# Designs tried in a protein design run: designed miniproteins, single chains, continued (2). Part 39

Each design is a single chain, and the fold is of that chain. pLDDT is the mean over its residues in the fold that is shown.

## One batch from the design tools (miniprotein)

Design m5329
Fold by ESMFold2-Fast:
Structure m5329 (fold): chain A 103 residues (1-103)
Amino acid sequence: MTPEEERALDSAVAGFTELLRHKAEENNGLISIDEFLELLKLFFPTAPWSPEMQAALRALLREASGGSGRLTLEQAVEVFRRFLLEYRRDALRAAAPYMVPPV
């Protein structure tokens, strides 16, 4: 990861962490899978939310929660970091056909 990509990742994590923190404060320190997904969609409103992407994210959230369907703030932040790394990889892959120098 380049230093610029790392800074961008850290900035996105910090911003989303504030949204997660506010939601956790409303819910006795816990965030549900559905609440996490709604906040993530608000954070990336223009992203193409495919059924596959949503299913993969739900699986990560279920695993991180130990099957309970509720996450602590720390668990939610870690899932977001993993999702952001995977989403960045998919976004770069999707953009690759358009990153052709002008001929």
Scores: mean pLDDT 71

Design m5330
Fold by ESMFold2-Fast:
Structure m5330 (fold): chain A 82 residues (1-82)
Amino acid sequence: AGKEFEEKYKELIEKLRNGEASLEDPEVFEKVVDMLVEFHEVSGLSVETVLDLARLALSSVLTPEQFERLEKAVREKLEKRS
């Protein structure tokens, strides 16, 4: 389970860390939303815990506005699946 998640999102995570990908790109934004949704599903952690971990891990990369957009998109995607 964890290996499939890591392999699927490895390139995205590396590009975000290196500044090669921007959350201002809609395709990158959607991939990050999908990553957080899938991490919630794979880990079994609550959406609140996943978002808290994302905020902590990406605090040096994400602006507050970018994080608000991610949180909203993740919540909306999970509501659509319910």
Scores: mean pLDDT 75

Design m5331
Fold by ESMFold2-Fast:
Structure m5331 (fold): chain A 91 residues (1-91)
Amino acid sequence: MDKIVDIFKKADSDKDGTISMSGFKKVVSDFAKILGTSPSTITKMFKQADVDGDGVIDDKEFQIFIQQIGKKKGQDVAGKISLAWTIVKNS
């Protein structure tokens, strides 16, 4: 849990409750390793969650990203990621 929280804090470097593509790229390798997948797979999921294509993921778009992870890696993994994001955005 703590490692995922640290990853999200590093990705949300502006502490504005959104994750930019540049912030995400700083952590994509660590995040992919924790999820047991490739950086390219995680990056594609992130881009798919960015429904307006502005290169920034808000909380609603991040829920789409979590749902995609749950479908591919299981709901237990999605739940842990959702909890970690909730901790970060409320910090």
Scores: mean pLDDT 73

Design m5332
Fold by ESMFold2-Fast:
Structure m5332 (fold): chain A 73 residues (1-73)
Amino acid sequence: DVKAEAQAALARLKANEPLLAELEERAPEYGLTPEEVRQAYADQVEILEAIVTGTPLPERLPQEVKEAVEQLM
């Protein structure tokens, strides 16, 4: 059940939010900015919430990401 898996993933992601600050600090080690790490987290939350609620994906997401998620749904 894709919706149940998305709910579990969303709960896990939100539980790991305290680790986001540590990931932001370490972002330069992986060639990323802290802002890119925060945006990736926010995008994942929105994608999972859209799957759980059955709402359309946010228009601001890259077309490639929207196409990949649509193939899963």
Scores: mean pLDDT 72

Design m5333
Fold by ESMFold2-Fast:
Structure m5333 (fold): chain A 91 residues (1-91)
Amino acid sequence: SAKENAELLYKILNSMLPDSSPYVASEEEKEAITKFLNEKLKLVDISEEEKNKLIERAQHTPPELLQAIIDNLPGANPEVIAALKELLSLH
């Protein structure tokens, strides 16, 4: 279901994105990442504070690390992989 895919995407991002990185996306990329994750995580039952922290972590994730996450996800749902690839394209 859409909700299960959103929850799985959240769990993957929350577990695998770094808490800190010297990488910073451009302002245009930050806006695109924010819009994308707000839409994809809309059905996830998390606080706005938790969602905003995850968005900030995504904005500070180097594209090479996001590619490595995609390449190393065993048995991930194709819709979740597609969402991760779309997120990568925003960097």
Scores: mean pLDDT 83

Design m5334
Fold by ESMFold2-Fast:
Structure m5334 (fold): chain A 67 residues (1-67)
Amino acid sequence: ALSREEAAQRAKAVILLLTTKKSLAEIAKEAGLSVGTVSRLRRELDKLSEEERKAALEHARGILEKL
C-alpha cells in the first residue's frame, strides 16, 4: 500500500497533469516525485477517456481533502 505522503504526492501530480501545462520536471518538483513517476502517470492518464480523466481528477481531489 502507498504511504499517506506518497498517495498525496501522486494525487497532487494527477491534478497538476490534468489542470496545468507545466513540464514533467516542474510537476515532479511541486509534487515531490521523480520525473520517471510523473512520466508514467502522464502515460496512464493519456490512455483514459475524457470521463475517466474527470473521475481520476475527482478522486485525486478527494485524497488531498483527507490531508
Scores: mean pLDDT 81

Design m5335
Fold by ESMFold2-Fast:
Structure m5335 (fold): chain A 61 residues (1-61)
Amino acid sequence: MVIEKTLEVSSSDPESVAKAEKEIQELIEEARNSPVRTKLVLTVVDTDTGASVTYVLEFEA
């Protein structure tokens, strides 16, 4: 199974950062608790700078 998510974050907004951190934690827990092998592809885009980073995590069943 593959879970793909793109998050937009304003690094200058603490509320935006906190919300993104919470959503990232929830996505990791969803992938970890999957009954099948799950690949999480997470892209985080900083709307203030235009920078982006992609994380790829794999969880075994």
Scores: mean pLDDT 83

Design m5336
Fold by ESMFold2-Fast:
Structure m5336 (fold): chain A 91 residues (1-91)
Amino acid sequence: SSFEARFQAYLAQNDREELLSLVPEEVRSLLSDEQALRLAFLLREGLISLDMTVQEFLDMLELSPEVQKALMDLYNVEPSEPVILLLSKLF
């Protein structure tokens, strides 16, 4: 997909450790390195549609159902809510 191509191009041009520093420690402990880098990429580039739901956003990160639930529980958000509610709590 266009997202995967852009993500891989971004990783080739940016420092992985700098990108990972954008992810809160509590979230970082729930994610694999690849998942955390995908989250960092989306946070830095702002490639998120404002009409996207929390569920659609987490699906784009290719997170397991268990990790999706843990993130939603951590930030007290529901899958059908606007993604902006989750993003506002990550900063």
Scores: mean pLDDT 77

Design m5337
Fold by ESMFold2-Fast:
Structure m5337 (fold): chain A 55 residues (1-55)
Amino acid sequence: DEEIEALGQEQIAASRRAGEIMRTGTPSDASKAVAEANATVKANLARQMALRAAA
C-alpha cells in the first residue's frame, strides 16, 4: 500500500532531520525537534494502523 509506504518514508525523514538538528543545533532546538519527531511517529503509527485495518 503506497500510503503506508509514504508514512514510513515520512517517519524516516523526520528521524533523520531530528538527528541532524541534534548534531548542529542548540540543545533547546534539539529537544524541540525530538519532541516533534516523537509526535510525528505517534501520529504515523495511528494512521498506519488505521490504513492496515481498512485495507
Scores: mean pLDDT 75

Design m5338
Fold by ESMFold2-Fast:
Structure m5338 (fold): chain A 115 residues (1-115)
Amino acid sequence: SEAERLVRELLALVGEALNILDQIIQMETDPEVKAELERLKVELIRLHQEIVEAFQRGDLDAVVEAARKLLEVMEKIIELLEKYNHPDQNLLDKLKSIYERFREILERLEALRAA
């Protein structure tokens, strides 16, 4: 189904975001910023699992709610990195691209739920 394709793409992009975030965490020298990024990483892992479990149950409403929370966590990560002036603009741009694709996927999942 289109919903299955969109959820699979969303989960793959969460994996990409986690890999990029791990690279950023390795570069981070501020212990408070590093701790906050590690906390946000744990939230992304939890939300990935919530989406998997919700989709396995056929609960598209729960998938959409977890995906909305994913966007909030991604926004917090991007805001923190911009506030700190993270030195690798290429990694930040990749996270922003993933965030925009999450938004597109969420909008499509919400449209499928309404149809």
Scores: mean pLDDT 87

Design m5339
Fold by ESMFold2-Fast:
Structure m5339 (fold): chain A 61 residues (1-61)
Amino acid sequence: SAAVEEAMKAVPSLSREEIEAILRGLEEGDDSPGVRLYLEGRATPEELATIRRIAEKHGLL
C-alpha cells in the first residue's frame, strides 16, 4: 500500500505491522491501535497526527 510505505518513511520508529494496524483502524473508524501505541510509549501524538494526515491523503478517512 502506498499509504503504508509513506507512513513507514515518515515514522521509521514504528514497525510495518504497527503502521498497518493504525491505518486499518483509521479506515474502520477505530483509533484504538494508535491510542494503545501512544499509551505504551511507542508513538507520539505528532507521529500519530502524521499517520492520520497520510491516511486522509490516500483516501482511507
Scores: mean pLDDT 88

Design m5340
Fold by ESMFold2-Fast:
Structure m5340 (fold): chain A 94 residues (1-94)
Amino acid sequence: VKQQVAQIESQLSDLLGQFLESQAKDDFDKDVAASLTAMYRQVNQISLNNPIEDHLSSSIDTAKSFSKYAKSQGLDDIAAQLEQLAKQLEDLLS
């Protein structure tokens, strides 16, 4: 379980990083991109100190929130990948 969680969270982190980098290179507000990046780092740092259930819940919520945001920006492929990772994390929590 722990190794599978780490692999999925690594994929989530990489995907979110790619999403934020893509947004920063186009007509995306630099301040908004910086704020999203700071929030993502803060969530990950806080989650590492919590029980695994709370950590997984935070990662799932983050993935779902960014998926909705990506879909609002027309990034349907990234949104779908984020939803898939959230589901994989939910399946591990169950």
Scores: mean pLDDT 62

Design m5341
Fold by ESMFold2-Fast:
Structure m5341 (fold): chain A 63 residues (1-63)
Amino acid sequence: SDIDENAFISQAAVDVFNAPSEAERQALLDQIRATHGDDFVAQVETAVKVMENGRKLRAEQAA
């Protein structure tokens, strides 16, 4: 059961998605890589991409 891992990835993705600048996004990803490794960063980046796609779809529906 990867409940704790999935919870961490979800929270990290929210933090990255809401980062106020590209530099801060990169710093967060670098910290995750240093502590949890490349596989975790890949999962966080995938989750962020899903969130960005959801935002795009909502914007298209609002237009």
Scores: mean pLDDT 79

Design m5342
Fold by ESMFold2-Fast:
Structure m5342 (fold): chain A 62 residues (1-62)
Amino acid sequence: SAEALALAARARATGRLSAEEVRRLLLAMGFSEPTAERLVARAMELAGGDVVSLEQLGEVAG
């Protein structure tokens, strides 16, 4: 989706995504709300903080 592409482009430019941006991206990619919430929690755990890299998101979601 256009939103997923825009968020991915922003992440590529800055190297960072907030928990809310990760949730929005996962929903835009077609994940259900409960699945998106679970994946956000895993991504934040992997990142060790409130922001994740696109690479870390890819590892959790893919």
Scores: mean pLDDT 70

Design m5343
Fold by ESMFold2-Fast:
Structure m5343 (fold): chain A 84 residues (1-84)
Amino acid sequence: MLTLDDAIKIAEELKKRGLITDEQANELVSLFYSGLKKAEILRALGKPEEAERVRKQAEEDFRNKLIELGVPKELLDELIEKYK
């Protein structure tokens, strides 16, 4: 399960490697955080199945956007495993 702290660490590592910009890192982390907060609200409203779908979608969107920005899938999978 990818946490906000994990997403921040992955974004910072990718910035250090020159694979994404500061602006891209901030945008990606902010979008992921928004998805996690939406899932938290849904869980609080008694919708745990919807909350888990939204959380999984936020995680998938984070991965897909990094791949779209040119981050190699293999490197992304390695960093997720490292910080998980």
Scores: mean pLDDT 84

Design m5344
Fold by ESMFold2-Fast:
Structure m5344 (fold): chain A 70 residues (1-70)
Amino acid sequence: MDAELRQQYRESALQAHQLALSARTDDDIRQARQHIQQAADAVAQLAGPARGQATLRLGLAEMDAIIAAK
């Protein structure tokens, strides 16, 4: 179960990162944020120490900040 959640996070985070770098329209930004939210939802369901979850959430917040700067 955790392996599937980690894979979901990885895939959603990768898509969000790619969209953050290539976003040119408001629709692209909206799609990138949707992928960030999907990755955040996967992190929320992961078992493990709060420290690990906090680090992953910080990475997602950084991606959202990059998108917001466009």
Scores: mean pLDDT 72

Design m5345
Fold by ESMFold2-Fast:
Structure m5345 (fold): chain A 85 residues (1-85)
Amino acid sequence: SPELEMSIKLLRAAAMLTEIWLAAKQNAPLATIEKLYEEFRKFMKEAMAWAKKNLSPEQQKQFEAMLKQLEEKAEEIIAEHKAKA
């Protein structure tokens, strides 16, 4: 179902965010964190493209809002990591 696929994509996005957070917590090199962030952004773009083709306009808006919250958290983690350098 589209609802299940939406949930799986959100879980994958959350897992990728967790990888970024763990790398930052372990004080990984900035290049490592930037690579994880690039992979995260590519996934987000693909997830939104999928949503536009497979979800209703109402579900698309909800999904986009949830993905945006995850993107904002990733940006926050990266900004905090850069500030500690």
Scores: mean pLDDT 88

Design m5346
Fold by ESMFold2-Fast:
Structure m5346 (fold): chain A 90 residues (1-90)
Amino acid sequence: EEKALKEIEKIVEELIEELEKDPELQSVAKSLREEFEKLKATSKSAKELAEKVIYKLEILLDALKENGDEKGAELVEEAIEKLKELLKKL
């Protein structure tokens, strides 16, 4: 459980750091950080946290694709894939 929570935090934090490198995505990165803190506070398990984070990231992915942000979309897709693989082990 604790190891799974740390792995989720690592995946999300690495995504946020990569998004923060793009000046156009800094507001997106900030919003994602705030939402992730809320999800951590309200989730009862690592599995629930991973499922909620994946759902939020899929919404963000759709928005980035609509805006033509291919690099942002690729970063979010990679994070979703990592979280889905982790979820299979929970």
Scores: mean pLDDT 84

Design m5347
Fold by ESMFold2-Fast:
Structure m5347 (fold): chain A 81 residues (1-81)
Amino acid sequence: MTGEEAAELFKKFDTDGDGYLTREEAVAVLLAAGVPEEVAREAAEATARPDGRVTPAELLTALVLAGVITPEEAMKALALL
């Protein structure tokens, strides 16, 4: 996926507009990006903070680990957020 697509998915699922996702919202973004549910759940859990929030950088790390975005495209997405 492109960095623009990743940034748009983050903004779409950030329903509170606070710049963070819940673990459940992060799983939804990963599934929308084509990641299998088991991988999406594990990636979101591994990158979530102890308070259960997922930052843009942590979500983009999860997408890179899942193999659906390159580090270069993840950096583009972060710059758009």
Scores: mean pLDDT 76

Design m5348
Fold by ESMFold2-Fast:
Structure m5348 (fold): chain A 98 residues (1-98)
Amino acid sequence: MEEKVAEVEARYRDAEERALARMLPLAERLYAGEISLEELRAEAEALIAAEEDPATREFLRLLAELLLRQYEGETTPEATAAWQREVAAMYGLELPAP
């Protein structure tokens, strides 16, 4: 790696925190019934398209996918574990086999 491990980890943590800060208000509005799934998809797509940082963009995509699946009742423990593996992979971590 050309970058220090600590600097890479800090960047991914900051990216995750930024993605959460942007997605949490949309999640709250969706669960409160203030916006539709279609509106959440449109706003999430706009946030992803406007994001210049690749790591933050990927976290926004993963969070949007998880929220949509949870609201549609499609999320299982297995799907949540798969999401956690994608996040771990972004940090360069290998998790034990499922």
Scores: mean pLDDT 69

Design m5349
Fold by ESMFold2-Fast:
Structure m5349 (fold): chain A 95 residues (1-95)
Amino acid sequence: MEAKEYFKKAAEIFEKMLKLAEERGAGEDVKELFKEGYKLAKEAAENPSIEKGEEVVKYFKELEELLRKSRTPGVEAAREALELAKKGLELLKAS
C-alpha cells in the first residue's frame, strides 16, 4: 500500500467519526476537531510529503490524548487513524 492510501484511510476514519458525532449530538467543538483531522489527512493523501505527514501525525497524537483525557467517544478510531498516519509517514521517509 502506498503512503497516500494510508492517509486516505485515516481521512475515511475521521469522516465516519464526524458522521457518528453528528448522529450522537456531539458539541460543535468535538465536530470541528474531527473536521480538522479529516482535512489534514485528506491533504496528505492528495499531496503526500514528509512535512504534511508529520503535521497529520502530530495533530492525531494531540487529538487522541485530548479525547482520552476528556473521555470523549472516538478514542479507538483516533488511535487507528494515528497508526495509519504513522505508517504513511514511514513510507514517505523511506522514499
Scores: mean pLDDT 83

Design m5350
Fold by ESMFold2-Fast:
Structure m5350 (fold): chain A 68 residues (1-68)
Amino acid sequence: PLPSVGEALAKLSAVLSDPNPSREQIEELVRMGLALRASPDPRTARVGELVVEFAKAVAEKHGIKLEV
């Protein structure tokens, strides 16, 4: 099932607020963002692109290896 924009943004907020986010949390955020990017709605797809971008930045900041 496709995640909602609200669900993805809530997850992003939680990850950004966590001083030690896990690899699994960040990978889930990337997965949600990629799912939104596949949306036929261009506004939703753009949100997905931003979510993926922020998730990758958080992973890099915390030295977490992503398998994407």
Scores: mean pLDDT 79

Design m5351
Fold by ESMFold2-Fast:
Structure m5351 (fold): chain A 63 residues (1-63)
Amino acid sequence: SLREEAEKAVEEYAAKFKAAKDDSEKAKYIGEALEKLYELSKESGDEKVFEEGKKKLLEVAEE
């Protein structure tokens, strides 16, 4: 499902974010993740896919 794809994207990009060597790579992965979540939200017609995914990513970034 598109929700499972969104959850997978959050997990994959969270792992890349934690493994990133510098702030530039971290910003890149967050940007790519948000773009992916936006497209999944558009495909599903469910705005919460983007909102919930964004919240989860920012929570990981602020750890």
Scores: mean pLDDT 77

Design m5352
Fold by ESMFold2-Fast:
Structure m5352 (fold): chain A 111 residues (1-111)
Amino acid sequence: SDEEKLEQLKRALGKVVSYTLEGKYGEAAEALEEALRLFESLRGSPLEQEAAILLASTIVTVSRLLEDSELYERASRLLQRLKEEPLTEELYEELVELARRMIEILREKAK
């Protein structure tokens, strides 16, 4: 169900934060890839907006932990927009791009 997918998304996002705090960047990247797949599977669901806000909030938190000011500023602006306006195709695509960029950064740190 969509509710079960949202709970799985919350758990995956929690793992991204926990692994990043532990310096386990490879595991953090895998957890974020799982979270992104779960988010994309909620496309068109009534829970899509909540899922987008949760994913964007996690990117804000992780970019702060990684001290990436550019990602932090981009993600913070996106999060603010997601709280105030409906999830448009433009906002969806930007969120997916930011998540993929963060996965790449985490994988580079794991090397």
Scores: mean pLDDT 91

Design m5353
Fold by ESMFold2-Fast:
Structure m5353 (fold): chain A 83 residues (1-83)
Amino acid sequence: MDARLERAREEGREAAELMAKDDESFAQGARRAGRVVAELRELAASGSPDEAARFLQEADEIADAVTEAATAYMRKKQAEKAA
């Protein structure tokens, strides 16, 4: 119900997409994802317990998406190297 959560989720999704796209985009995506996760954790530290739980949940979901994107990128690079 917070516009900040919706924005963070969208920015995290775009960052994960960049990480899966190509070599140049991988670093940019990783930097964006790290920034978004850090911002959500700072908001959690400054908010109420209920707000903190929501911000931390979004941070974890973005971190999971980033891990999946990094895994996909590594698999793609291995496949290209094997070709």
Scores: mean pLDDT 78

Design m5354
Fold by ESMFold2-Fast:
Structure m5354 (fold): chain A 101 residues (1-101)
Amino acid sequence: SEKEKLYNTLVKLSDQLSKLADKAPNMSDEQFLKEMEKLYKNLESVKDMSPVLKEAADTLKEIIEDFKNGKLSKKEVQIQIGVLSGFLRMEAWSIKLEIKS
């Protein structure tokens, strides 16, 4: 079903964001930026599946630009990515409840 596909996409992207946030302290700024841009391309490819994925893509793009411009520190970006991961995880849980109903 379309809801199952959306659920799996949300879980996968939430997990990828969470793992990136966890690894961020051990990465160079260049490596961290490259991994964020890779995740952004993944999010951009699926953004039309739901308003939540579109918002997540737009949010990650803003985080990447703010990091590039020095508006956000690496630590602040790590926190923002963690929050974004949680946002997608909560939406996945909501979709899962609809599938089980």
Scores: mean pLDDT 88

Design m5355
Fold by ESMFold2-Fast:
Structure m5355 (fold): chain A 95 residues (1-95)
Amino acid sequence: EEDFIRAFGYEIGKKMADEYKEWEEFQKKLEEVLKNASPETKAKIQKLIDEINKLRERAIELVKEKGWDAIPEVQRLNDEYKKKLEELKKLVEEA
């Protein structure tokens, strides 16, 4: 949270930190769903989790390397994250 606020200022940094926190909390809920899901559904969920985590890791690296210059690429990664999160939520509801 502090790192995002320092890099992008309060509004943008806070939004990014809150979105990251929501993802961490959602992952804990996913662990319960995965215990009861079919093997096929578990594989699909795990792939989406891996993809989302890679997007988050890339965004953090860009912020650390480029600060403000990273904003356009980080925003694009955030859009990709949002799409994958919606797909993941749908799979969780179907499980």
Scores: mean pLDDT 72

Design m5356
Fold by ESMFold2-Fast:
Structure m5356 (fold): chain A 58 residues (1-58)
Amino acid sequence: SVEEIKAEALKLASGLENLTPEQRQRAAQAFSDVLNATTEEEAKKALERLKKVIEEGE
């Protein structure tokens, strides 16, 4: 569900502190896209973008 995807994004948000400023900006945009998604498909696509930015920041 969209709510479960948003909850997963909130859990991932704890990792944002370890990102560079540029990665943090991209992650913030993806996170915003998840929260503003009107469909499950839109939320999933935004969540995947967020995950990629966080993985690059590791």
Scores: mean pLDDT 77

Design m5357
Fold by ESMFold2-Fast:
Structure m5357 (fold): chain A 70 residues (1-70)
Amino acid sequence: KEEALRYVDEFEAALAAGNTQAAREWADKIAEAVPELRGSVRVVYNAAVAGKITPAQAGEALRRLVEEVA
């Protein structure tokens, strides 16, 4: 699950850079690595892209979920 945590770090960095395409690719990699989180990853990605949460909040939410489930 160390790999999934790395993907979360890359996802957060892509969101912070405003690179929505890269952020989506990293979100897909997180969902592939932790299939149980597929729905949660999608919700967090959509919320971040919509500006409802910050990149840092999105990264923190997914990091916590990966640590708890995987």
Scores: mean pLDDT 83

Design m5358
Fold by ESMFold2-Fast:
Structure m5358 (fold): chain A 77 residues (1-77)
Amino acid sequence: SPELINKVSEEVKKLVDEARRAAARSRTPEAVDLYNKALDYAQKALSYVANPDKIEEGKKYLEKAKELVEEIRRLAA
């Protein structure tokens, strides 16, 4: 669905922005590694939801990206 792809793309953009800001604030190697992993998972989520057979798998990758962003935020606090 183009609507689903647009929604996931919007959420990925927000997650990447949030992760980047949190990692920049922390500036630890651990936060940088988590940021790169979150970016990879977010991009996988977008790719997978574009495939009708992989929508549920894409949603799982999106949730994993969100968890990693929360970990980066904890390191930035």
Scores: mean pLDDT 83

Design m5359
Fold by ESMFold2-Fast:
Structure m5359 (fold): chain A 85 residues (1-85)
Amino acid sequence: MMLTLEQEVQSIIVMTMFLRLSDEEIREMILDVAKRHNVSYEEILEALEKVIEQIKKQYGGTELGDRLVESGERVKEVIRKMLKE
């Protein structure tokens, strides 16, 4: 069953934090999501921003929440770089 775009982005954030993914590994995951969902990088960035705000609302001020937000911001930087390519 296909994950929603928000679920795909949430999965990337979680994997980035737990597996210490490189920028190249994050980039490959974003490329895969864009292709499978037929969405732009801008649409992925919008979904990512929404997921980061949900994490801040539910887990803000916890060590886990702060680390997830940090990983999400790193994923945003990778997408921002891809938008310039």
Scores: mean pLDDT 85

Design m5360
Fold by ESMFold2-Fast:
Structure m5360 (fold): chain A 65 residues (1-65)
Amino acid sequence: ATPEQVEVARELVEKLPDDFIVRKAAAGILSAPSVEEAVNILREYLKKADGESKKALEEAIQRLE
C-alpha cells in the first residue's frame, strides 16, 4: 500500500472504529497494491454502506482520486 492509502485507512478507522463495513474497507485499502484497486474496493463497500459509513467511504474515494 502507498502512504496515502495507509493514511486514508487510518482516518476511516479513527472516525468509525466500531463500524464493520468501514473496518473491512480499511483492511481492503491496506491490502490493495495500487490506489486504483483501493478505490475499487471502496466502491464495492460503498454499495453496502449507509449514513455515516457511506459519507466516510465517499470522502475516502474523493481523497484517493
Scores: mean pLDDT 81

Design m5361
Fold by ESMFold2-Fast:
Structure m5361 (fold): chain A 98 residues (1-98)
Amino acid sequence: SEALREVGELLEELARRGDPNAPPNPRLLELAERLRAGEVSLEEAAEELRRLLERGETASPAAVMAVAKAILERTEDITEAIANLLRLIGIELDKELE
């Protein structure tokens, strides 16, 4: 599914934005690979991402929003999948569009 590949791209970009002086976050890279392989659902990936964000082991919610917005502007075909992921992790796109 192209939708799962694009969500995987979001997770990889997020992994790179945690700390520019550190290697990419390996947990986010693993999650991206598992999602692309069909080993986890979108809902399972969202739950794992939310837990990592709550622990402070990944980028901030603002960084997630910035990466998601950039990908959504690039790929209209998968906008719903990324928007659904963001809603599942508690990020509201509606407030950023006002």
Scores: mean pLDDT 65

Design m5362
Fold by ESMFold2-Fast:
Structure m5362 (fold): chain A 88 residues (1-88)
Amino acid sequence: DKEKSAVLFTAGGLLIAAADVLEEMGQKEEATRAKGEGYFLLGKSYEMDGDLEKAIEYYEKARDYFEKAGSPLAEEARKNIERLKEKL
C-alpha cells in the first residue's frame, strides 16, 4: 500500500521534528514519547515497503524511546522486532 506507506513515513518524520521542538521547550517526557511514536511509524512504513532490515532498525529505536518514556508501546515495538527477525 504505497499511499499508506508514504503517509506513515511523512507522519513519522513530522513527529520526530515536533519532538525536537518539544525538547527545546523543556517538554522532555512528551518529546521522548513523540520520538518513540515517530520511529514506530517509520518502522511501519519500511515494513509495508518490504524493507525488513530498516523496519527492524526503526522499531528498535522506537522501543528504546518508549522504554525511556515508560510507555506500554515498547511491548508492541518488541513484538514487531521479533516477528520481523523471524522472516529474515
Scores: mean pLDDT 87

Design m5363
Fold by ESMFold2-Fast:
Structure m5363 (fold): chain A 79 residues (1-79)
Amino acid sequence: MKSEVVHEGSGTAEVGGETFDIKIKIERGEDGVYTVTVNVTSSKNISESLEGKADNLAEASELLGQMAVKAVNKLLDKL
């Protein structure tokens, strides 16, 4: 399935004394549905990837924030 990248970015976050590398992407599909992808990698080389769907860009942006927090918390639980 071909999609259009409408937003992508990367950054770092420090939580509980650990550094996380965060990569994000929002893509729009041919059906008009937005796919949100979050990849988080910890300083201990453990990674989590989450994917979600949203009906519009505003919902996709809100979902992205929620998924980034969830991915970091999942990695913290594994550390």
Scores: mean pLDDT 79

